# Designed miniproteins, single chains, continued (5): the designs that were tried, part 76

Each design is a single chain, and the fold is of that chain. pLDDT is the mean over its residues in the fold that is shown.

## One batch from the design tools (miniprotein)

Design m18625
Fold by ESMFold2-Fast:
Structure m18625 (fold): chain A 80 residues (1-80)
Amino acid sequence: SILEELKKEIEKLVEEVKKKIETASDKEIGELMKELSEKIFELIDKVESKLSKEEQEELLKYINELGDKVVELAEKHWEK
């Protein structure tokens, strides 16, 4: 489904950013987070109108969970 493909693409982006964070400077982390957010929102905007009501609700839940995960990643790095 479109939703499952979208989730898979987002997961790949998140994992790529996680790997880059391990060796990144504080400035680079900020740039990586901005790029990740922009790419995710671009993907969502492109396909959201093609999703069913049920899929839109699932996507919103996924986005909220993803947002929490991204914040946790940044906090874990900076609290070191």
Scores: mean pLDDT 74

Design m18626
Fold by ESMFold2-Fast:
Structure m18626 (fold): chain A 76 residues (1-76)
Amino acid sequence: KEPSKELIEEVKKIERLSEEEAKKKATFILKLNEELAPLGLEVKTIFDYEVLRIYLAVAPDPAVAAAVERAREAAK
């Protein structure tokens, strides 16, 4: 349930965020993976999430979009 230390460190390096903000983003990615698992999808890094976000803008998938919204709510 908690984001891994590896994920938090990766977010800190890429985004140059404080540890607190990095944990918030890592928690969102963790929740996003929980919601995407039934759809056969996985996001390992913040970069993978950005790719998914761009893909959804070009080819919207309502199931994936709903999974992202559920993850956003669960990470608050």
Scores: mean pLDDT 70

Design m18627
Fold by ESMFold2-Fast:
Structure m18627 (fold): chain A 89 residues (1-89)
Amino acid sequence: MEEKRKLAEEAARYALEGKYEKALEAFKKAFGDEELLEELKKAIEEAKNLDVDEEELNRGFALAILALMYRNSSVEERRKKYEEFRKEL
């Protein structure tokens, strides 16, 4: 569990930095779920077509990855994790 959480946190960090290829690699290792990986790839492609601000896009993907890892945790815990990642950048 701890190893997968760390990989998911790495994926969120890479997504926040706009390093999508590294984020997808870490995401695959963390979740091992091909369907979730394909959904994330689709979301990235669709969002690029929406002409959305890149920083907002990156925050959205980081939060989505953290939400998946901590889906059974409180919203407060997920918010804390996001703030921790923001401070590292």
Scores: mean pLDDT 72

Design m18628
Fold by ESMFold2-Fast:
Structure m18628 (fold): chain A 72 residues (1-72)
Amino acid sequence: MSEYQALADQLAAAIAAGASPAELEALLDRIAQLLLDYAESHMTPEQAKKIKEFIEKELPLAKAYLRALSAA
């Protein structure tokens, strides 16, 4: 969880610094992978499935939102 928080803070700092969409997407992919790894290792199969489904639905939307913000 501390690694997740560090990556989330890094993403926030990168956004504030005006990092490229590609760099922000790479950070989102790393955060998503960390959450999946954590869920599979520490959560029940039912909870891990819910986290996976959440990431599969929300990650593409988050990336689209970051691209829209950078284009504005």
Scores: mean pLDDT 77

Design m18629
Fold by ESMFold2-Fast:
Formats: sequence, structure tokens, C-alpha cells
Structure m18629 (fold): chain A 58 residues (1-58)
Amino acid sequence: SKLEELEKKLGEIVKELQEEVRKMQEANAPKADWVALLKRMIEELVPLALELSRLRLG
């Protein structure tokens, strides 16, 4: 189902972002890099949230 495909894609994105966060923590990344990561997370997650919302509309 489309829901299962979205859940799988979300799981992959979460795993990649968690790994990137760990690397940035170890590297003591500058605040600008953390802001860039947060913006990218929002840009990747918002379309998935909208697609889930669209599935509820039929």
C-alpha cells in the first residue's frame, strides 16, 4: 500500500538523519550546519506529511 511505502521511506530518512546528527555531534559542527540540517529535515518531511494528509481525503 502507499502507506507502507511512505512508512518505509520515512524510516530510511529518519535513519540517514540520525546518522548525520551523530557525525555532526562528533565533529562539533558549527551552528550554521545545524540550521542547514534542520531546514533540510523540514523540506524532506513536510512533503511526506502532506502526502499522508492527502491519503485521508480518499
Scores: mean pLDDT 80

Design m18630
Fold by ESMFold2-Fast:
Structure m18630 (fold): chain A 94 residues (1-94)
Amino acid sequence: MSEEERLERLSAIGTGALLELQILAKKYNDEELLKRAGELQGKFVEAVRNRDLEAMVEVIRETLELLRELAKKHNDEELLKKVEELERQVEEVA
């Protein structure tokens, strides 16, 4: 996989994961989680701008950890499976 393909794949994964986190934070009225999602979005945009694959992976992993915690809190097995699948995709690209 080329570095450009890695950037594109990580950008897609990170954007999707952060959007999911924001949607779920709003759904569960979790103001603190919504704030954290915004901070992670800012860090991700900066990592993408700098073409920093390592920083992109770190933000994605933190986002997936928050999604996993949310899935466990709400017994959302579908979300948990989605997080595990995204974690595997990140491992393949990173």
Scores: mean pLDDT 87

Design m18631
Fold by ESMFold2-Fast:
Structure m18631 (fold): chain A 102 residues (1-102)
Amino acid sequence: MESLANAVEKVLEKVKELLEKAKEKGESEEAIKALEEAIRHLEEAIEKLRAGDLAGAVEHLDEAVAELDKAAKASSDEELKLEIEITAGIVRIIAGVVRLML
């Protein structure tokens, strides 16, 4: 569980970096809000993983993916959009691994 929580923490740090880049580039409020919601869901997923609530962790990881997909669609910068899409893919892989433990 700690290794999965650590993987989600690294993704959380990356999404925080993407949020700062989005703000610096003047991205839309929709893109910024979606990245902020993804951060919230990733933080909740870490808490759920540490508590041993794997089902709750998967729910929040799936919501984080949905918010990252929304942020990518709302982003006008192609490099930022690609980085968000790659990050969403990593969250999908982590959610899949957590599901195997259910």
Scores: mean pLDDT 90

Design m18632
Fold by ESMFold2-Fast:
Structure m18632 (fold): chain A 147 residues (1-147)
Amino acid sequence: DKIKEILKKIAEELGISEESLEKAYNRYKGRISNEDLFLFEALLEALSLEFAGVPEEEQHILWDKELKGLKLLLEEGANPEVLRNYFLSRVSSLPLSEEQALRVARLMVLLGVPEEEIEKLLLSHGLSEEKVKEIIEEAKAYLESLK
């Protein structure tokens, strides 16, 4: 099972337990037909299960692992266009604090979403033009630091 092997490899690198991974895998097995979407959703669920009950002060650790996990999925050959379209459809309904907006911007930059589309999305959530510009520049700087 190639999908399960990819998920295990990424989970090990991110410090996700086999228990959290198995629960996430079984939750989506047979429910998502697209392999890239299955990998993405299972990884996000496994991270959410692993970090269940983590204090709010440590939420940034989960978000950093989401970004690293997505980068690892892309390195394993996941289609960025498929993931981009799916992520945009999901995040459009999500309430965003400034911290959540930075988290979302980092994921969008990694997926190759054009800056103008990121700006439109963040503005649609009620952030100011100045704050949107600040968030996008910080997201880009963070991703450059990971090279």
Scores: mean pLDDT 80

Design m18633
Fold by ESMFold2-Fast:
Structure m18633 (fold): chain A 73 residues (1-73)
Amino acid sequence: GPSASRKALVEKDLAAMRQAIAALPADSPYLPKMQELLAKAEEAYNAGDLDSALRYLIEASVLLLKEAVERVF
């Protein structure tokens, strides 16, 4: 059902975000906020709040994009 599909998506996105954060330089200005957002996403996932988990993961993905853009310029 929709809840099971959302759960699978959140689990996949959590795994991807953990990998992305682990690959960031230790001196990245976005690293602390991305770690905070991942922790909030994991807490929301554990509480069964898949919508909040996805929102935190989207916010972390935006920061990952900003990090990549600022590294190029």
Scores: mean pLDDT 84

Design m18634
Fold by ESMFold2-Fast:
Structure m18634 (fold): chain A 100 residues (1-100)
Amino acid sequence: SMEEEMEKIVEEAIEKLKEIVKKYFPEEYDKISERLEAALKKAKEKGITKEQFEQIVKGFVHEVLEIGERKNEYEKIKKAIEEIKKVYDEAMKKLDELLS
């Protein structure tokens, strides 16, 4: 179904976001993964939408920026945000193609 395909796209994107955290901020991995999984579960219960996915990613980016700034790891922030943007853009393109 369309709903199952949307869930798959978002789930795959969330897993990629978790891997970015594991790569750049491994000490924050468990906490951020738990929050992403909670947000994904809540979105699934409501029926996943493009808007809900956008809000999940916005919250995630804000948290990554706050963590990196607190640690003064500006190069890691820059690289993480570039990789997050690629994941987000690819997932949004897939969602747009599915909803066309």
Scores: mean pLDDT 86

Design m18635
Fold by ESMFold2-Fast:
Structure m18635 (fold): chain A 61 residues (1-61)
Amino acid sequence: MKLVKWEGVEGPDDAIVVRSLEELKELAEKYDVSKFYVGKDADTRWKTLANSLGIEVVEVD
């Protein structure tokens, strides 16, 4: 399974960086993505999309 993080967010060094909702969706369709690292102040759309794709959302500062 792959780990993904939003651009500029703290997360694992091996996490794939995404810069758009479309990139996150494409990665989830191509790979088995387990976790998405995002800032606590992130828009609810990010959490909603990740949850709809079966991805665990990890909030970081």
Scores: mean pLDDT 79

Design m18636
Fold by ESMFold2-Fast:
Structure m18636 (fold): chain A 91 residues (1-91)
Amino acid sequence: EEKRKEGEEALKKAVEAAQEVLEYVKKAAKGEISEEEAKKKAEEAAAKAEEYLKKAVELYEEAGDLEGVKKAHEEVMSIVKEFKEALEERE
C-alpha cells in the first residue's frame, strides 16, 4: 500500500510537471514571457516530469500495477511530445 501511494504521488507530480511544460508554451504564445525563457523553464519541467515518471514506474512495478504505469507513461509522454513539436514548428 505505501509503495502504491508513493507511486500515485509520483505520478501526480509527473503529470503536474508535464502540464507545467504546456503552460510555459502558452505563456510564450501570449507574449507573457520570452520564447527562450519558456523553452528553458519547459525543459526543466519536462526533466522533472521524466524523473517523477521513472519513480512512479518503479513504485507501481513493485506494487504489481503495470496498467496504471502504462497509462501514466503515455499521458506524460504525449504532453512532452506536444511541447517538442511546438518548439520545432516555431524554429
Scores: mean pLDDT 73

Design m18637
Fold by ESMFold2-Fast:
Structure m18637 (fold): chain A 72 residues (1-72)
Amino acid sequence: MSYYVVVKTKDKKEAEELAKKLEEEGYTAVISEGEDYYVIVRTENREEAERLARKLEEEGYEAEIIEGKIDL
């Protein structure tokens, strides 16, 4: 089972900056464009997803955890 952390960003620049930072920390980050810009990170397990989501929330981001496959 895969867990994903989805972060809503203010704009494309913030999404690209966050994605790059997460890639440097060893995560695989994908940017999704729609009505808003989202950074999506696949984690190994729920505990890692919860830890990352909490860290991002403390940094002022809105982070959500999604279980399974991401349907955008």
Scores: mean pLDDT 78

Design m18638
Fold by ESMFold2-Fast:
Formats: C-alpha cells, sequence, structure tokens
Structure m18638 (fold): chain A 59 residues (1-59)
C-alpha cells in the first residue's frame, strides 16, 4: 500500500496501477518483490522520470 500511495502522490493514475497489478499477478513472487523494490527506489529518487514513463504507458 505504501508504494501505491507514493505512486499516486507522484501522479500515477489508479487505472495504470490496476493494470500493473494485473500484470504482476502473472509474474513469480520473486519478480514481483524485485519490481516493487525497484519501483519504490525510482519513485523516491526520480519522480519526474517515473511520471514521464507512466504518461507514455497510458498514451
Amino acid sequence: MALEELARARGVPQEALDAVRAEFAKASPADQELAERMARLMLENDAETVRAFIAEYNA
């Protein structure tokens, strides 16, 4: 939940979070944990790059 809250605070729309969650449900638990850790690091250290990526994903 903290990661999703951080993502929303940085401008990630709920629809994108829902799509990513559905995609992660198909990955292994280890891959899900790694992806969450990387996403958290990026959101904390480079919010503008993450926002640009999410905007591109939803285009």
Scores: mean pLDDT 66

Design m18639
Fold by ESMFold2-Fast:
Structure m18639 (fold): chain A 87 residues (1-87)
Amino acid sequence: SSDEEKLKRVEELLKAAALTLLENGDLASLQALSERGRALAEETKDWSLEEKTEAMLREGLRLLGELAARNPALRPILDAMRAVAAE
């Protein structure tokens, strides 16, 4: 898959995580996800597509790993992001 396709899938998985947290009423985890996502987007805005994709995937996995440990509803999304990383 292209880096553009990988980045799109990572962004879709992070949106799915945000929706899952909202549906479960886990507002603290939603706030953490939103805050880190905003910071990462600002850091990487002018980066190459390849660099941005790598950074988003790496940080997405780290963050979803932390949040899924506290909220098991995120496990399917974490597993999907691991599958993207394995490609």
Scores: mean pLDDT 85

Design m18640
Fold by ESMFold2-Fast:
Structure m18640 (fold): chain A 110 residues (1-110)
Amino acid sequence: EARAPASTLTISNLAATAAGPTTVKVTFTVTNNAASGTGEGLVTVTVTDASGATVASLEFPVSLRAGESVEVEVTLDVPAAGTYTVTVTLRDAATGAVADSASATVTVPA
């Protein structure tokens, strides 16, 4: 099976919610929209505080056949209550080119 281009991989349904007093739950869907071929991507989830400082990050590979989707749920620790921005970036695993990105905000209550 031929490799699908990275531009066929998309992020959808990004949601960020407070899961605990120092915990953020991030959910999203990655889809390979190609008609044929396997898409290989690298997903980076970055959590940034209100000052713009990165407080958490997670990186993992995804491999999806044409028309395949995967639902992702990750839990990330944050240092304190506050407002955070979650950014998800999807890159082509071979080239590093950005295929898609999404952002959401979450407030962790005191």
Scores: mean pLDDT 81

Design m18641
Fold by ESMFold2-Fast:
Structure m18641 (fold): chain A 55 residues (1-55)
Amino acid sequence: SMEEIIEKIAEGFKKLASQLSPEETALFKAWLVREVEKKYGKEAAEKLEKRLNEL
């Protein structure tokens, strides 16, 4: 499901963010949301952005 895909992406982001600076984390978040929008659509990107902001 879309929720499962978003959760897997969020888990991967959390692991990677632990190795990044705050500036790198912000850039990676923006890039990831944009990539998800391109592949899965605007609704999926909005759900991902919300989930990432909860981490």
Scores: mean pLDDT 84

Design m18642
Fold by ESMFold2-Fast:
Structure m18642 (fold): chain A 56 residues (1-56)
Amino acid sequence: SKEAIRLEILLKMHEISVATLEWLAERVPSMRAALDEEIARLKKYIEELRKEIEKL
């Protein structure tokens, strides 16, 4: 379904965002704590999104 495809795209976009933020956290030490918090939040959302896709 279009909804399943949309959710899969959203999942991939968030996975890319996590990778980008992890890359930034290594290169911008002053922002590491804030970036680590955002990374943790996104990883929880990714796991919830995976569970939602499995329901479709």
Scores: mean pLDDT 85

Design m18643
Fold by ESMFold2-Fast:
Structure m18643 (fold): chain A 95 residues (1-95)
Amino acid sequence: SVEELVSQAVELLSKKHGKDLSQYADKLRPGDLTVNFLGESQAVAIKAAVLDFYDFRISPTDGFLLSIAFSLKIPKRASLEETYNLVNDALLKFN
């Protein structure tokens, strides 16, 4: 479920930053369009990577998240962590 994947993303980010980021759980929920095109796991992962990169200071649209996913050609069966790492690496490299 999206809720379980959001919890996994919160745990991943909290571990990465050494602090509790559960306050951002609501922001990590992807929109229906992102879920419909990418599936729940990749939708949560890409939103987590984008929000992490912008220090939770933005509210990314479905269109923005999909544009990143399609540009990076994320493998359809990549895990949440694999998707997160791929997107995070790309954002750091091309910023």
Scores: mean pLDDT 85

Design m18644
Fold by ESMFold2-Fast:
Structure m18644 (fold): chain A 80 residues (1-80)
Amino acid sequence: MSEGEKILEEAERLLAELERRVAAGQLSLDEARERAREIVELLKEGLKLNENNREMILRLVALSIRLVGLLTELELRQRR
């Protein structure tokens, strides 16, 4: 069983909610950055709890890439 999988699921839920609110135009870059910090902390804890589980590490990396992409998109919009 993977205790770190539950933390990963929470990070994924937070990221999905963040993406949804950004798509709806309801969040500023500052709000997104604060949410991103929480997600990064969960991903770091997930790495420690999963030790060397490659599948979970790849999933963490994928979530990190999605988060960076979202923040980059918001930064480009803020340049308006």
Scores: mean pLDDT 76

Design m18645
Fold by ESMFold2-Fast:
Structure m18645 (fold): chain A 87 residues (1-87)
Amino acid sequence: SLKELELRGLEAAEMTLELIEMVKKGASKKEIIDFIKEKYAEILGEEPPLEALEENIDALIEKLKSMKEEELKEARETIERIKAELE
């Protein structure tokens, strides 16, 4: 049960890193929303709260754009280490 929760947390973390890369590469709001919808459904089996997502998408994009590449590298390395430990 705890290991299953850790795996779902890992999937969510990987989704977040991919989302940040999309934003930094200049993905459109539609592409970002579509990506979140697909991954949210895959990870949680539910549709995301679209109204709240649409209301906050600009602030989310700005926040993700402001993340430093060094912080992103550390996050990727941490995810890879966790994946190795769970295998």
Scores: mean pLDDT 71

Design m18646
Fold by ESMFold2-Fast:
Structure m18646 (fold): chain A 99 residues (1-99)
Amino acid sequence: AEVDAIAAQVKAGDTVFVIGALASLRPLLKKLQEKGVKIYVLGKSLMTELAVYGLDVEVITDLEEFIKKIKETPGKKYVIATSGIGYRIAKELNVPVLK
């Protein structure tokens, strides 16, 4: 229900940037991937790798590279954040947060 409502906000060709990947996000990320959304995830921990295991997502381990990718990606883009820093980055870059 909630996953479907969030996924309804995006379309094929849109990009989603994930800050704070958690296993609880897997159903949402899988639905976004199946919908044709490009997904980038910030992280270098085993927990991040396990959260996205088997999903069609690109993992970026460097914060500066991740910020650059957000700035340079054309079209509609969104942030998914599980922490305050993710919300702050989205606000500073004028990128909407998916809720």
Scores: mean pLDDT 83

Design m18647
Fold by ESMFold2-Fast:
Structure m18647 (fold): chain A 67 residues (1-67)
Amino acid sequence: MEEIEKRLLEELEWLRKNLEKIPKEEWEKLLETLEGQIPMAEKAGAKEVAKALRELVEELRKLIETY
């Protein structure tokens, strides 16, 4: 579990840093996917993953609204 959480956090951090490099057409689908993962992370007790997902969702939402 712990190793999976660490990998997920690393993937989410990479994604956060590279959001602008993702094609605009994929942003809405990515937003839906990330929002759907938050309740699952919370249920699993993965608080850091859930927090990273919420932060990423907020940043992606702002990016979509700006463009």
Scores: mean pLDDT 79

Design m18648
Fold by ESMFold2-Fast:
Structure m18648 (fold): chain A 81 residues (1-81)
Amino acid sequence: MIEEKATKLARDLALKKYSDFLFEALSLINEYLVQNPDYQPSEKSIKKAREIAKKIEKELGLKLSEEEILDIAIYIDLLEK
């Protein structure tokens, strides 16, 4: 499920846990951004990423950066393709 993978990405980012999953997800994001320099994540995915970020921030007592939230939004967009 897209939400489960996005939630795992948010958790791994917040914890600074460099898992195989996190590395693979960031590689997919970076490859897409290199091929699509004018790309911006959809407002729908940004909204969903912010909801997931707030949930994880509350769960862990940690804060996600705006860049990390944007990475989550991009990841959601890529999974919906």
Scores: mean pLDDT 83

Design m18649
Fold by ESMFold2-Fast:
Structure m18649 (fold): chain A 80 residues (1-80)
Amino acid sequence: MEEKEKEIKEKVEKILHPEDSKLAEEVRELIELFFQSLEEGEEKAKKVIIDYLLKKGVEKEVAEKVAEIILKKVKESIEE
C-alpha cells in the first residue's frame, strides 16, 4: 500500500508539472478533456484521468487514486 501512495504521488506530479515536451502535449489534451468533462460532473472528469492512465499502462487501482487526488487538487485551487 505504501508503494502505491508513492507511485500515485509521482503520477500526479507528472500530470501537473510535465517536464517532457511530448508528455506536456498529451497532458494538455488530457486537461482540456478533463475540464470539458468536469462540466458534466466530477465522476466524468475523474473517469477521463482514469482512462488516460489505463491507456498508459497504469493499474486501475492506481489510476483511480491519481484521479481522486488530481480532482481534489483542482477543487482546492478553485475553493477559497
Scores: mean pLDDT 71

Design m18650
Fold by ESMFold2-Fast:
Structure m18650 (fold): chain A 75 residues (1-75)
Amino acid sequence: SGAVEQFRADLAELRALAGRIPDPAARAAVLEAVAHAEKALDAYEAGDDAAARAHLGKALELLRSVADVLEALLA
């Protein structure tokens, strides 16, 4: 559906924005979160709900750990 395509586009934009993060550890965390979110979408499209939830959970945990950095990027 268009929702999955839009979410993949949003993840690509977040990956591009991550290149603007000056802290290498925070940049790596955002890129790892994007990779987990992409794996969650792949699992969702494959019908693997358990894998989709696991990868989404890891992505959200990583994004929460760098919330201040994400706020600065989106300001």
Scores: mean pLDDT 86

Design m18651
Fold by ESMFold2-Fast:
Structure m18651 (fold): chain A 66 residues (1-66)
Amino acid sequence: MINKERVVESTLEIGTKHIPSIKSLTREEVEKLLEERLENPPEVVKEIGEKLREIGDEIEEELKKA
């Protein structure tokens, strides 16, 4: 099975531990980016991952708030 959200979360966890710019995005914005990657090619996935890793753990916390 494909863990689309999980792969992004893993990317965030790796990068965000030293990138505290998580306040820039809201849970809604992160969710939008995740949905976009599901319908777009892999190139978008890495771009989203880089953005989210800069955003940081707060966004990952937002993702957990279902």
Scores: mean pLDDT 56

Design m18652
Fold by ESMFold2-Fast:
Structure m18652 (fold): chain A 64 residues (1-64)
Amino acid sequence: MSAEELKEAGIKAVKAGNPTLAAIAASELVRQGHEKLAQDLVRYARELGNEESAKAMERAIAFV
């Protein structure tokens, strides 16, 4: 999956209220060297008031 596809998947997961899929997308972005895109997803989740997804993504990123 490309960085663009992972970013889209992450955005959709955040909007759907799926912290697990958001975390998977963010961690895979970091594994592919796209740390800034992963951090943008965390920020996006917080801007929407979705703290659960933001925390799940931060935890997943820390384990990469």
Scores: mean pLDDT 85

Design m18653
Fold by ESMFold2-Fast:
Structure m18653 (fold): chain A 91 residues (1-91)
Amino acid sequence: MIASPETLRAAFEAAVAEYERTGDRSRLLTVVHELAHLLEHPDEAVREAALEALRQGLARFPDLVRRVLEGHLRTTTDPAARAAAEELLAL
């Protein structure tokens, strides 16, 4: 996936549209995992876009997004990514 703010939002919305159309969660799960990984991205704009997309995802699919974020918190060692994931999980 190309890591630009506009591309991240488009990828998430496309994955949501596919899930709503087909009932297949595979693309949505893949995109949410990639967004969680992008919380470690060196570009602040990419991290902020990923955080916002995950916040919107958490509002729409709380159980799915929370599970992915909890998984990433178990494996990530980046303090900024950890803080961002913990902030989302506190919502």
Scores: mean pLDDT 78

Design m18654
Fold by ESMFold2-Fast:
Structure m18654 (fold): chain A 72 residues (1-72)
Amino acid sequence: MSLDELSEAIAEKLGVSAEVVRAALLAQAEFGRRYAAAETEEERAAVEAEARAWVERLMAAHPALAAALTHP
């Protein structure tokens, strides 16, 4: 399944636009990539803090989408 197909499927299920879902999936993938690339505990903690702040903003705007992405 492509990113576009996955975004559309989640958007349909949650009643959110596919564009919003796609942006959220790309952001989640980028945080995961940065976390995996981090070589120090401090770098990992910084990425976790940024990801947490992003999830809080997403939860305020689209709570169902935030729940689906953090607890699949």
Scores: mean pLDDT 78

Design m18655
Fold by ESMFold2-Fast:
Structure m18655 (fold): chain A 76 residues (1-76)
Amino acid sequence: SEATLEEIERLQREIEERVLAVVYDKKKPSAEEVAEFKAKLERLLELLETVLSPEDVARIRELADALVAFLEKAAA
């Protein structure tokens, strides 16, 4: 649906903005910001399961896990 695509686009934008803030602005994320980032990635994956194959979702989950590990390391 159009509403689902809008939610996917919003989540992708918010996830990208957080990564860019850590990488380019060198902003150390808080534990709360890391938890919010994880929640947004899980919601994005849930929505992507409705439009992508299980194999493609699994590959994206591996990338999502790497992004979470990156943010957790940046928060430490």
Scores: mean pLDDT 85

Design m18656
Fold by ESMFold2-Fast:
Structure m18656 (fold): chain A 55 residues (1-55)
Amino acid sequence: SSAELRALSAEIVALLDEINAASAGKSQKEAMEIVRASPLLPRLEALERRYEALR
C-alpha cells in the first residue's frame, strides 16, 4: 500500500541520516570506512529489499 511505502521510505531516510551523521566531518576515505563498518548497513539493505517487494 502507499501508506506502507511511505512508512518504509521514512524509516530508510532516518537510517541513512543516522549513518551519515556518524561520518559527518570526516574525510571521504574515513567516511566510507565508517559506513562500511556500520551495524546499521545490513538493516538498511533489508528495508530496501522490503520496499522493492511492496512496489
Scores: mean pLDDT 78

Design m18657
Fold by ESMFold2-Fast:
Formats: C-alpha cells, sequence, structure tokens
Structure m18657 (fold): chain A 70 residues (1-70)
C-alpha cells in the first residue's frame, strides 16, 4: 500500500502535470479543460493540506483518468 510520503510525492508530481496541461488548454483557448484542470489542482492542494490521504487516493485516480482521456 502507498505510504503518506509516497502519496504526497505522487500528488506533487501530478499537480505539476495538471499545471502544464492547464497552460496548454489556456494557450489553445480550451476554457472548459482549463477550468477542469484548475478545479483538479485545487482539490489536490486542499486534500494534501488537510492530510486527507484516503480522499487523496480517490482524487488522484480521478485526475489521472481525466488526463488519460486527453
Amino acid sequence: APSRTQLRAEAQELRIQLDAQQKKAIAENDSISATVLAVLKAALDFLLSQERYEDLVAELAVARDWLAER
């Protein structure tokens, strides 16, 4: 099972990827994707700040699934 340290590292790496994709969406005038990416980033930042690791596991899956569809 992933440790809290591992989950934090995964969240930070994914957050970098979400930020890069958001910048791309803005450059492409894709306002819907830019908004979704901003919400996903905010959710990861919030769950990480609140140390809600069980919820963070679920949110990481949601963010990864969304990115896989792009």
Scores: mean pLDDT 84

Design m18658
Fold by ESMFold2-Fast:
Structure m18658 (fold): chain A 66 residues (1-66)
Amino acid sequence: MEPVPGARATPAAQALRDAYEAELLKKASEVMKTVPDEDRTEKIRELVSEYRERLRAGVAALQAAA
């Protein structure tokens, strides 16, 4: 199999992504329990934004460590 530019499935990068995604899903589940329906969309968008920020920072840290 040939590597695809910009797509690396290193164990560290995959573990980081999986961990952040799992945390996002847990937080989304908590929002579904505690937040009124009208505010859920806003809270979920906030969680997605937080996930993207953390993933970006985490990937940058892995790149700096490599």
Scores: mean pLDDT 72

Design m18659
Fold by ESMFold2-Fast:
Structure m18659 (fold): chain A 57 residues (1-57)
Amino acid sequence: AARGRATAAGVLVADGGASEELARRVVDGQISPREAAEAAGVSERGVAGAMRAAREG
């Protein structure tokens, strides 16, 4: 869970749509990666892909 959240947070920041604070909230589990992606206006699909890669890696 933590590894997946950290990867999702990294993708959100890398997309330039999410702030570091928003990424931190994802890592802390205060909001889901989906909610963060919607708030930042970035693709939820990208976040889901990153979380899947983290789970498999």
Scores: mean pLDDT 57

Design m18660
Fold by ESMFold2-Fast:
Structure m18660 (fold): chain A 76 residues (1-76)
Amino acid sequence: MEVLKSLPLEEVKERVEKSVEFIRQHGVAEAIERMERLREEHPDDPEAQLEVITLSIAISHVETGVPIETLVRTVV
């Protein structure tokens, strides 16, 4: 959460949108696998932690239909 808070809201939204595009191309299962790999291989890397967070938000958006802006504003 701290890493996410250090970024401008617009940049966080852009990163989430890229994660949503990844899910649209590869599916939710592949996104979950990528998150698990990042957690396992890079647990203390702030950039990897940020990607896990943005993938998590993107999965929530795809599965629930809640707008990206609403989810990002709730987390940030």
Scores: mean pLDDT 76

